# Ledger of designs, part 54: designed miniproteins, single chains, continued (5)

Each design is a single chain, and the fold is of that chain. pLDDT is the mean over its residues in the fold that is shown.

## One batch from the design tools (miniprotein)

Design m17983
Fold by ESMFold2-Fast:
Structure m17983 (fold): chain A 74 residues (1-74)
Amino acid sequence: NLQAQVDAAEAQLQAESDAQTKAIMKAGREYLDALGKEGLEAGLEMAQKVRDLSAQHNATVAALQAEIDALRAA
């Protein structure tokens, strides 16, 4: 059932998007906390980790979206 595969892939994409949002929000709070407690250098390091996390999740979302597009095209 192609529709069931599309539904499963869309559910996975939604779960990944929700996880990305929660992870970015948490990392943003940790960045602000580090900036306040440990100064600019620690804050900049945390900001880089936030960017790396965002890039990783964007790649996962893009792969899942391509899978959904391929299933819909079939």
Scores: mean pLDDT 75

Design m17984
Fold by ESMFold2-Fast:
Structure m17984 (fold): chain A 76 residues (1-76)
Amino acid sequence: MSSLELQEKAMLIILRGALAGKSVEEIVEEAMKYLEPYLKEEDLPKARKLLEGAARLAHENPELAKEALKEYEEYK
């Protein structure tokens, strides 16, 4: 998959998880499980930290998460 497709899929996992009421921990683990095969082991800690930040923002801002999810699903 292209790097853009990987980023979009990871973002969909975060947005869908937050809107489904999943915890930040559950969202991060789901996204990491998806991304792990496509990332270098050295980059996994950085990816996890970024995903934690994104999951927290989506959890704290459900209206923004809903709008972002609509844009990702409609466009790609």
Scores: mean pLDDT 77

Design m17985
Fold by ESMFold2-Fast:
Structure m17985 (fold): chain A 61 residues (1-61)
Amino acid sequence: MQEEIDREVELALQIIYAYTGALGLSDDPEEAEKARRLAVDLVENKGLTPEQAIEEAKKAL
């Protein structure tokens, strides 16, 4: 079945939203956008959980 596509999209969205909320304190919006891409790549390439991805992204800041 084509469940992979649905799962990937949902996971990426959850991370982006959660990350954006936490990084809302950032004054530079472009910096936040770069971080979100890192979080998505971390989940897709490394297969990390959204919680771990958020922590890794915060460390980059």
Scores: mean pLDDT 65

Design m17986
Fold by ESMFold2-Fast:
Structure m17986 (fold): chain A 66 residues (1-66)
Amino acid sequence: GAEDAKRAAEAAKKQAEKGDAAGAATSAWMLGYSGPEGKEMARRAVEAAARGDAEAAAKYALQGAE
């Protein structure tokens, strides 16, 4: 659900801020994403979080979990 996507985006942002992009991607994937489309949105959320674009990160995470 949207709450899982939000938690995934928040976890991804926190780990990306620590320089752990791989850990951020893993957290986003595990917290609610399944299937190829969900995984692709999780990846985009992690990439956005790594850029410091929290709004884009949240948007992609929500799309992947809905």
Scores: mean pLDDT 62

Design m17987
Fold by ESMFold2-Fast:
Structure m17987 (fold): chain A 71 residues (1-71)
Amino acid sequence: MKVRVTDASGKEAVLPLDLFTGLLAREYGAEVAARVRERVEALPVGGSLSQAELAAIDPALGAAIRSITRV
């Protein structure tokens, strides 16, 4: 599956979930990456994780990313 990621500066990227969670594992660790993957896989197509939901997983992640949308 693919995700649309909006960073804190408002820049958007669309990338494969596997690539995105690999990048998260390098920056924030494997547990944070696994929690993001689990939540994204539970979303319907077009569903999103908010900045507040991301901050609840990891405060640094919530500061860096505004939203993640399943596309």
Scores: mean pLDDT 89

Design m17988
Fold by ESMFold2-Fast:
Structure m17988 (fold): chain A 62 residues (1-62)
Amino acid sequence: SPLDELLRVLDELIDLYRQRGDLSQAAQLEQFKEELKTQSDESQAFAKRVLTEHLARLRRQQ
């Protein structure tokens, strides 16, 4: 489902922030993950796009 894809992107971002030692950002993303489950399909689709671009950018900075 679209939500499952969004949650995978979030899990990958959380893991990257943990690997970088940014535990504060990882914790905020875990909280945001729970909040996104209650959001509209439109909001989830928008979040997926933004977070996918953010993940790609962080991977390029490694």
Scores: mean pLDDT 83

Design m17989
Fold by ESMFold2-Fast:
Structure m17989 (fold): chain A 75 residues (1-75)
Amino acid sequence: AEAEIAAARAHAQRLADALVAAGAATPEQAAEIVRLVTAAARALLRDGDEERARALAEEALALLEPAVEKLRAAA
């Protein structure tokens, strides 16, 4: 669980850094995405709370969707 949560955080951080570098997200939005993904992974993998994990993942996606759209518009 700890290793998988750390891997999820690392993957989210790489995506967040790429979005900030592309001007598609602010550092604050990027930090919030990483926080939500990490919290979702912890809820699922450590706590076994699938409902909480889904809710947190949906919040992360709501932030990611406009950032990805902005990235596509900037390309």
Scores: mean pLDDT 82

Design m17990
Fold by ESMFold2-Fast:
Structure m17990 (fold): chain A 60 residues (1-60)
Amino acid sequence: MKKFVIKTDDVTRQIATALIIIGELPDAKVTVKDGEITVEVPDTPENIEYVERLKKEFDS
């Protein structure tokens, strides 16, 4: 499992990011706490690329 942290202070962005990850990556474990979205995914190139893309879009 590979772990990523996406930081955003916007609650709407936190919810949107978590929902996108849950919908697109069914094997992902997502935890939202205090402006941090922690995502754990299997170590596949596809999962890593997807989460890195979301981090660039939503990370402040």
Scores: mean pLDDT 76

Design m17991
Fold by ESMFold2-Fast:
Structure m17991 (fold): chain A 90 residues (1-90)
Amino acid sequence: SAEARERAARLVAEGEENYQKGDYKKAFESYLEAARVFEEAGDYRLAATLYENAIEFAKKAGLPDSVIQELRDHAERLRQKAEEAEAAAA
């Protein structure tokens, strides 16, 4: 929805602002929330991209490897869902 896209855009902007301030944990949290918004909307391609950005911030924030690996696996599954949805639409 337009409302979901607007909310995700605000979360991405907040994440970018926090990243520039060196607050990688807040940048991670904002991008993770934005990724979830697109995932719930069924926009798997955009969700996967935002999870990949969140993973980069999680690394800079020093989050545990287990958390980073779970996010990588989740992003990979969303990429596969995006490819399946794109193939089904063709």
Scores: mean pLDDT 87

Design m17992
Fold by ESMFold2-Fast:
Structure m17992 (fold): chain A 71 residues (1-71)
Amino acid sequence: MERERLRKELEAAAAILHAVVLILIAKKEGKPVEEAERKLDEAYEAYAAGDFETAKRKAEEAARLAKEDLE
């Protein structure tokens, strides 16, 4: 059954997109984003490897770091 894997893949993709948007906003505001970018790179590596759960988690970490810098 592929529904669970597809769901995880879509969740990971959405989390990565969310992190990218927040990092771009943080960069526009002049905030440091190096830590968030490192986590986003880890998310890309996990996604490319098919580890969508790790990709989602790393993307969520990246988004959190970028969001903290905005607040």
Scores: mean pLDDT 82

Design m17993
Fold by ESMFold2-Fast:
Structure m17993 (fold): chain A 90 residues (1-90)
Amino acid sequence: KAEELTLKGELAYENGNYEAAKKYYEEALKIDPNNGEAWFNLGKALYKLGKYEEAAEYYKKAAELFAEKGDEKKAEEAKANAKEAEEKAK
């Protein structure tokens, strides 16, 4: 299930295994591509891996999905994280 994969991704991220976190979130998004939290957390894992352009792109996808759900606070957080990742990519 997508929920099990996102939990495994969160655990991997907390343990510093950002490569494993990335893989779990990618698998979760194959099942549920509209999961804004999974896009956001995938962006966080990519940021930790130094993949700043990809992190920014996925934070923007998360922001769009959060906005569609009416979650303004999470949408703004994702936009801020995308901007930070874009600045790191320069």
Scores: mean pLDDT 88

Design m17994
Fold by ESMFold2-Fast:
Structure m17994 (fold): chain A 73 residues (1-73)
Amino acid sequence: SLEEEIERLRKEIQRTSDEIDAVVAEYQAALAAGTLTPEQHAEFAARIMELGDRQLELWSRLDELEAQLKAKK
């Protein structure tokens, strides 16, 4: 159902958010340790950017599905 699709999408958004938080926590710990190379900084930035792009796509799809659900009411 549309409601089940929305729920699955919300869980996917939450998983992506959790992944971003985990990567950011790793990055902050590495920054505090002062051991990051320029390449490692770039790798963390790329990982966060990819997850952020995914999250934006998921939010866009969620907005579309929620609009469809509201139209049925």
Scores: mean pLDDT 85

Design m17995
Fold by ESMFold2-Fast:
Structure m17995 (fold): chain A 70 residues (1-70)
Amino acid sequence: SMSRLKRQQQLREEAQRILQEGKDLMERLKKLAEELFKEDPLSGGNMLAIGDSEMRRLQEQADAILQQAE
């Protein structure tokens, strides 16, 4: 079995990966939304709103993992 310290490190690394995924997702979504605004401003705005919700969800998942590492 793995030591508690190694498990805590793995959970922290997982949380960091989730946060990085959220940042990458938001950057991609922003670029896509800017392109979409040229054709459909309403859809572009909706896309940004969805991205904000997804980023919030990922941050909540990261927080839960960090709590588990205690």
Scores: mean pLDDT 77

Design m17996
Fold by ESMFold2-Fast:
Structure m17996 (fold): chain A 92 residues (1-92)
Amino acid sequence: PQLPDPGTQRLGKTRQEVLRRLEAGDYAGALRVLAEAFRNAATEEERRQLADFARFLAQGLSDDPELSARFAALADAILARDFARAEAIANA
């Protein structure tokens, strides 16, 4: 198998940590991990993949409309490159 590039490896680690926190019921921690990964993203492609992952999580959390809306709002903030809004969503 080919080794993934460093950006792909960072995204993989971010996804693993987010899923670990969600499994523990730490939704605030999961949102903070995503917001931090967005701040540290080096490329537009990394930001798009983070936004896609946040939106995927929002769809998976449809049974909790408030939580689903928070992950969807974070995805929108990432796509808009709005760091202040992303941090506000993660710390709400």
Scores: mean pLDDT 81

Design m17997
Fold by ESMFold2-Fast:
Structure m17997 (fold): chain A 77 residues (1-77)
Amino acid sequence: SKNEILSRVIGLTLRAIGAVIDAELTGDYEAAIEELERIIKELEELLKVAPEELKEFIEKQIEYIKKMLEELKKKKE
């Protein structure tokens, strides 16, 4: 259902935020990078099957997480 897809998208976004926080606290940026890459792939799969009214929201979450991923990659280097 639409609500199930929305719940999954929100849950994945919250997991991404948690992974970034954990990386900042532990210095384990590699683990967080791998987790965010996995989350992006899952969101892209959800985007393929999402109703039209959720697509913009999901695309925005993907963009947000991709930006977090790029910042983590800079800190790993």
Scores: mean pLDDT 87

Design m17998
Fold by ESMFold2-Fast:
Structure m17998 (fold): chain A 75 residues (1-75)
Amino acid sequence: MIEEAEKELAENPENAEAWLRLGAALYKQGKYEEAAKAFRKALELDPSNIVAARELGKALEALGKLEEAKKASAA
């Protein structure tokens, strides 16, 4: 899944849909920070992309929980 989105981005880095697919694949792998960045890129390219906006919100929520866990372990 990620490999396919990366191929699309290599051919057309301004493809908002490819950034959306990359973000979704990263989110499924628990890479929330990278997923959020990919969704932001999709929104920068297509601000009307409701799916990217919704998925960005989910990734940021998951990332917030992960960052709290990192801070606890970094004592």
Scores: mean pLDDT 74

Design m17999
Fold by ESMFold2-Fast:
Structure m17999 (fold): chain A 93 residues (1-93)
Amino acid sequence: SEEAKKYLEEAKEHAEEAARAETPEAARRHVLEALEHLAKAKALAPEEALPYIDEAEEHLAEALRAALAGDLEAARRHAEEAVEHLEKALKAI
């Protein structure tokens, strides 16, 4: 699962950027990139990592909804939660 690890690391980097975003548009862009890499990771990930990937996906979806509503604070909070779950997913592979 070296490829799964690479995509999880890329998803985490974009989730971290979303958590630090200065505008809802920047948060949205980074959340969408994180979701794209996470989808690739999910297709390749071992079963043990899937619960953490699913939690990260849910928080990134919430971050996207918040960013689309212009709620930068909520977008950042959910992106930060996604980072924590992505760290757990990386430890599970």
Scores: mean pLDDT 92

Design m18000
Fold by ESMFold2-Fast:
Structure m18000 (fold): chain A 86 residues (1-86)
Amino acid sequence: MRIIIRLENATVGQKVAAVGVGVQAELEGGRARIETKGDTLTVTIEGASERTVQAALDLARGAEKAGGEAEVREEGDTLTITIKGP
């Protein structure tokens, strides 16, 4: 499974958590790419495990609890999570 985590106007904690999901994916034999453009941080994961998918979904839930917005979309084998800061 492929995961795309896109953070817009995110807190430092949200950015650290998203990078952590990418690092976890690589430790499990997947690949992660981290890109920054302006106020947007994108983490792209290839070969995500079930545990990495759950970590990404937990990140989305945490962002909503922190007063931000989170959108989760599934398109084929790609899970896209967009998180907007408060």
Scores: mean pLDDT 83

Design m18001
Fold by ESMFold2-Fast:
Structure m18001 (fold): chain A 91 residues (1-91)
Amino acid sequence: SVSLLISAANAILETAKEIEDEKDKEKLEELAQQILEAAKNNDIEKAKELTEEAIKLLEEIAKKYKSEGNTELAEKLEITALKLKELLKEI
């Protein structure tokens, strides 16, 4: 579903606003824009692959923040990653 992929991209963009590291923020924003573009072009397979890349990146950033003692931000990133995994099951 294109609507679920758009929801995934919007969740990534919203979570990216909370990220302190500019490079990590930019990477997530870029992935979200690529997911939106793929979804709008009805390239569901590409949008799913990009969403899986975003999940992996969110989990990597969360692990970094957790190691730095920023548990609250790490939990927010982990929640977004779990939400994206559930959305992918429905697509």
Scores: mean pLDDT 87

Design m18002
Fold by ESMFold2-Fast:
Structure m18002 (fold): chain A 55 residues (1-55)
Amino acid sequence: MSPEQKLVKAISEGIESGDFEKGLKEVEEIAKQVPDPQRAQGLLDAGKQSLKYSE
């Protein structure tokens, strides 16, 4: 599974459950697994925006 697929799942579960803190923690763990710093930062930014701005 790609990090992008894991990210989409974590965001979807966070929004559906309303547990945004847990969703953010999952996004951070996924980004830690990405060795490319630019790609890791992009995943973090996308995840944080999707979880925080959906409020």
Scores: mean pLDDT 75

Design m18003
Fold by ESMFold2-Fast:
Structure m18003 (fold): chain A 95 residues (1-95)
Amino acid sequence: SVSDILKSFVNTIEEDPKKAEEAVKVLEPVSEIAKKYEEELSKLTDPKEVANKTYEALKTIPSEDLSDFFIGLAKVLFEKGEEFRKKVLEELKKL
């Protein structure tokens, strides 16, 4: 389910944030799909809006695009800094 996918993503980042950030950096340049989602999510300034947009996207994206979507999301979360990232992860846990 979408909830299970979100929990897996949150746990992956929270268990080892530094390792997750390094993994995202190794994947550059990212796919066009990942970049599209990164660009869409990076425009949002409210952590709740990022979480809600993530939930909406996961209801519509093809399963084969899931990894690219999460790469884009992770890039935004690390680029915007720890405080923003923690707030987004907290909002994702509520979904």
Scores: mean pLDDT 82

Design m18004
Fold by ESMFold2-Fast:
Structure m18004 (fold): chain A 64 residues (1-64)
Amino acid sequence: SPELEELERRALEAARRAAKQLREQGRTEEAEALLRLVEETVERLRADPSDEHARHLLELVAGM
């Protein structure tokens, strides 16, 4: 749905910004873990659009 696509876009953009900040602090492993978690959560929501937990996690990330 357009709403899910927009949520995915916003969450990935927020995660990339946070990952950049973590890398600038030398926290590269944490940056990669964050990106992986968000990518896996996006895949979960694509597989099951009714996954309320996955949706909530992406909303929290998008609000970072």
Scores: mean pLDDT 88

Design m18005
Fold by ESMFold2-Fast:
Structure m18005 (fold): chain A 85 residues (1-85)
Amino acid sequence: MTVDEVKELLEKMGVDPSLLDKLVSGPNDFDSADQIVEQLRKADISPEQLEELIDAIRGAIESGELPPNLGTYILSELERILDSL
């Protein structure tokens, strides 16, 4: 449920959703996490879109579909992006 929502939001933002599949299969793949964050920093995204993505990632962590170590890292970076918008 929630990982598919994250993928759809990433695709709408111009981020490669296949990077999320790599995070799900590789619980220590910080390189893929960094690629997602960098693509989001380059994207012209609204605060509302970023807040929706943050909520979807939190849901994916809570459901166990996304590793919490990578998920919390991405969340902290997305919150920094949101603060810069």
Scores: mean pLDDT 78

Design m18006
Fold by ESMFold2-Fast:
Structure m18006 (fold): chain A 105 residues (1-105)
Amino acid sequence: SEATELLNKGIELLKQGKYDEAIKYFEKAIEIDPTNADAYLALGVAYLKKGEYEKAIEWFNKAIEIDPKNTSAYLARSIAYQKLKKYGEAATDFIKAAKIGEEFL
């Protein structure tokens, strides 16, 4: 789909360190398909890499709301919580990701 192509282009830009350009592609992907949890996850990762940890957490929250079994979103949110020194919340998300992973092993 067009949304998937935009998401993939954004991910490529993210890998190149082009965070602001990647964000524009993820925002366009969300505009086309607002139910795509991976696009919200990717947007959160871009903000995480920019050091905007609270904004990253807000996007990870949206990804988890859409897909509550997304282990990557819990792991990414755990990292953002660690950066904010919210170690209790970070540990909770890490444990949640591990438990979800065990269900699909």
Scores: mean pLDDT 90

Design m18007
Fold by ESMFold2-Fast:
Structure m18007 (fold): chain A 60 residues (1-60)
Amino acid sequence: SADRQQAIDYLAQAQLAYHDGDYELAAEYAQKARDYAIRAGNELLAASADRLREEALKKL
């Protein structure tokens, strides 16, 4: 679905931002990934996005 693809794309962008040390951007993209994952009904993808968001926020 389009929502699933958006979740995957935003999660990838969040991972890149996290790797680059841009924790604010990583948290923002992870939140978007989570929202799209929920809309897609993909609980595992939403959980992955939530974990990355929490890790990014802890670095701030």
Scores: mean pLDDT 89

Design m18008
Fold by ESMFold2-Fast:
Structure m18008 (fold): chain A 70 residues (1-70)
Amino acid sequence: MDPKKLLNRLIGLKLRIIGLEFELERLKKKLEENPDDEELKEEIKRIEEEIEELKREIKELEEQLKKLGV
């Protein structure tokens, strides 16, 4: 396993989460204006689920990096 590739993957996943969190903030602001918007609630849930999946991948990669001494 190449620690440099794992680090680059980790950085990429963290950047993706930042982008998704920005989009999540935008959608939550729209939901504040329309609290009963079910479609918007579903979009928010999907993004939150994607962020959680990415966080699990990050945790796994961080554990691999620790085992490699990085």
Scores: mean pLDDT 83

Design m18009
Fold by ESMFold2-Fast:
Structure m18009 (fold): chain A 54 residues (1-54)
Amino acid sequence: MVIEVDADTLARDILSPFVQYLVSPVISDSMKAKDIDGMVFTKDGKTYTIKVVE
């Protein structure tokens, strides 16, 4: 089974403002997309997992 998620929309419409409010300074300084691999967050009663592909 596979779950398809729009990473592009997720990053710009959901993660972008969320990160800005919560952890944006940390991400900008020492965290990159690859460092957030496997990061989990919940939105709209759904749990999303970030998978980074280099």
Scores: mean pLDDT 53

Design m18010
Fold by ESMFold2-Fast:
Structure m18010 (fold): chain A 91 residues (1-91)
Amino acid sequence: SMMEKVDELVERADEIAKQAEEALKAGDLEKAEELIKELEKIVKELEKLLKEMKKNNAPIEDILKAELYLLAVSGELLVLKRQLERAKAKA
């Protein structure tokens, strides 16, 4: 289902975000940048799935859950991008 795809993307996003945070802590800015770009792609995929769910009149509960997941992952991405810029300024 579309919700199963959302859940899979969210699990992947959490894993990538953790790896990006560890790369930033280790000072591996190249790896952190690559992982952040992967997370950006996942956010775009979640946005696309949410639009498809709305077009296909998916259950309201699923739409709300997908919107909350998109908000959470987008927030993680923003924090990581800010941390990367801060780390680059120190290099």
Scores: mean pLDDT 88

Design m18011
Fold by ESMFold2-Fast:
Structure m18011 (fold): chain A 73 residues (1-73)
Amino acid sequence: AFPKATYTKEEIVEAARLVLEHGSPEEAARAFAERYGDPSEVIRVAGPIGDLTLEYPDPEEVLEAARKIVEEA
């Protein structure tokens, strides 16, 4: 399990944008890992995505939360 960490606003917004772009948290995390390949960068984005899916188990609610995060950015 990933440690419970406080993420920056920028990290959360980046994760939310990727979720909206790919339509799912799993695809967003995969695309980020393939693009950057840096373990620290992957953990930075995957962590907030994981936390979002734990808080919102319904995929539609995850997308709604992601839209709200991006809009507030």
Scores: mean pLDDT 63

Design m18012
Fold by ESMFold2-Fast:
Structure m18012 (fold): chain A 61 residues (1-61)
Amino acid sequence: SPDDQIARLEGEIVGLTGELERLSRELAASTDPSERARLEREIGGILGRIDSLGREVAALR
């Protein structure tokens, strides 16, 4: 059902938000420019995924 799909997608968003918080803490702690660039790219990817999933949730409502 759409409600079951929404619940699953919202669960994925919660998981990704937790990963985003972890990576943001790692970025704040890092002084290596190469590691910082990698973390910034990973954070960007997760933000894009959260945005995409949020749009899917909106479309199912």
Scores: mean pLDDT 89

Design m18013
Fold by ESMFold2-Fast:
Structure m18013 (fold): chain A 105 residues (1-105)
Amino acid sequence: GSEEVRELLLKARKLAKEEPNPEIRELVEESVTLAGALPDDRAAILALEMLLRALNHPDEEVRLEALKLVTKALEEALKQPTPEAQLAVIEATKAEVDALLAEHG
């Protein structure tokens, strides 16, 4: 991965240590591992930025729901045969996460 991907992965892991909900911490660790496995830095960056925005939400239930969406999207993206198809899955999930965060903002 690029230096930008590496920096986002480190930032996500650091924020996970401050997360009081153990289920959210587990989802962050899974998402970090899955994002690191994406061959396209663009898809990885988008997923990690989405994850970081979710982690910064003040409502624990909203963070949990958003991180479940991010983790599932990363699992589905990695099943896709092309980087373009992987990015499309992440972009679709970003719209869902952005809507969830806006509804509870």
Scores: mean pLDDT 85

Design m18014
Fold by ESMFold2-Fast:
Structure m18014 (fold): chain A 73 residues (1-73)
Amino acid sequence: MVSKEEALEFLKKLDEEMSEKSENASKEELIEFLEKAIEKLEEMKAKSKDPETQELLDYRIELLKDAIEKLKE
């Protein structure tokens, strides 16, 4: 089961990598990174029993989906 601590740790690393890639990666590389991140967050959400953690992961998934949509425009 995914703990809240594990989810927060992953999100912190994701934010760091996303900042790095938004500056240095191509549009295609950034989209691929974000798609993989969404898959991982959805898996973590499914394995989480904490409603607060699920809500946090849902919110972050929505932000990443929005980012991909804007990049594909």
Scores: mean pLDDT 81

Design m18015
Fold by ESMFold2-Fast:
Formats: sequence, structure tokens, C-alpha cells
Structure m18015 (fold): chain A 65 residues (1-65)
Amino acid sequence: MTKEQAERIAKEIAASDPETAVALLLMHAAIARMNGDEEAVKWLAEAVIKYSKDPAVRAEAERIL
């Protein structure tokens, strides 16, 4: 996953309802980790923190960093 792809995914996550956003964040983070792409996990989490206003979604992103 590129940093630009992570930013795009994070914007889609931030635009979702909180329950869907948490599920999508965890799914994308799990896929990246399964592929050994730890940099993608960091980019995704950082971008979600940047774009999401929901405290539960932001807390989950901070937890996976």
C-alpha cells in the first residue's frame, strides 16, 4: 500500500458511520499486517486520526499505532 492509497482509504473510513469506520480500519490494518506492510498500518492510522472527528474511531487508530 502506498501513502496516497492509505490517505484515500482513510478519507473513505472518516466519511463512514463510526461502527463501519472502526470495522473498515481494523480490516485494512489486518490485511496490511498479514502482508508484512507495517508502514501502511502507520500511514493508515495517522491519516484516520487526521481525517476522523469521531473519538471512538480516532481511539482505535491510536491503539493500532
Scores: mean pLDDT 84

Design m18016
Fold by ESMFold2-Fast:
Order: sequence, then C-alpha cells, then structure tokens
Structure m18016 (fold): chain A 63 residues (1-63)
Amino acid sequence: MFEEFANKLLERTDSEEIKKGVREGEEKALELLERGASESEAVAVFVGLVLRGLGDALDKELV
C-alpha cells in the first residue's frame, strides 16, 4: 500500500524536486517501518519530505 502510493506520485510528476522528495520519503519511511515504527510515523515522515520537495519545486517556478 505505502510503496504503491509513492510509485503513483512518481508517475504523476515530472518535477525533479518532487521526485527527490518522494524517493527520500519512501527510503526514510521504509527505514522507520523496518525498525518497528508505526505506519502513522512512517507516513508522517514521507509526507513531510514530499512537501519539502514540493516547496523546493515551487520556489524554482515562482522565484
């Protein structure tokens, strides 16, 4: 489920910054799950890194 969501985001964006955020988010979220963190914690970290990538992409387009 979680990996499927990450893959769908990667397919729907052509932004390098967003793709980087998604990839970093997936890597960190999977690391947390492997260490016994909750799915909620993993999702929160994933979303945070994706939003950071989106912010970087918007800064490049708007500024």
Scores: mean pLDDT 75

Design m18017
Fold by ESMFold2-Fast:
Structure m18017 (fold): chain A 79 residues (1-79)
Amino acid sequence: EERLIEAADKLRQDMLDAGAPEEASNRAASAFLHGLAEGLDPETVAKRARDAAIAAGMTPEQADKVEELARKYAEEVRA
């Protein structure tokens, strides 16, 4: 549980550091955390984070970078 929250916080912080809007960063991190808590695979978790970022107004190019980071962090949690 603590490890999942830490991974979600890393995603949120990296998005903010890259200049993503606070709302988009929070929504992507929330979708990521919920996916991990449900036991979804890293690819599915990453796609849900991407979809949340797009829904919050990020461009597809920006959301693709969110997907890449989310997949990386989801894989690290599984390792």
Scores: mean pLDDT 84

Design m18018
Fold by ESMFold2-Fast:
Structure m18018 (fold): chain A 89 residues (1-89)
Amino acid sequence: SVKLKNLNVEGEVTVKAEQISEDKVLIKVEKDGKVVASAYIDAKIGDTIEITVTTTDGEKSFTFTPKKIGDKKELKVDGKVTEVEAKKL
């Protein structure tokens, strides 16, 4: 797993997962169209990744199972994001 810790991102925040190569997924935390934090996780096409977004008000999660390079999935949260974790299942 990979964790983006000690985040201080408040407002409408978009957390994105994108398959950028055969064996890498890029996790991005965006606000106002700008990437404020990012990390890579090693995952192949067809692997399932769980992305958990921790806010001051609780956690939200989504799963991402890419079928090809360029596949992406996102979650929008309104609040203060403190951590994002991506874990290969």
Scores: mean pLDDT 87

Design m18019
Fold by ESMFold2-Fast:
Structure m18019 (fold): chain A 59 residues (1-59)
Amino acid sequence: MEEIKEKVREILKKSGLNEDTAEGIADAVAKGAPEELIREALKEMGVSDETIEEILKLR
């Protein structure tokens, strides 16, 4: 769980999200939040579909 959380955080920070937002999303992904919820949130934040799929694949 911690390794997935750190990887997601790094990907999101590289995409331009601030540290607090990246940490919150990484925590949600690591805890098994619904895929659709994560996808919608990231799309609204301007994250690319390719990056979203990369993050979801880490689960």
Scores: mean pLDDT 78

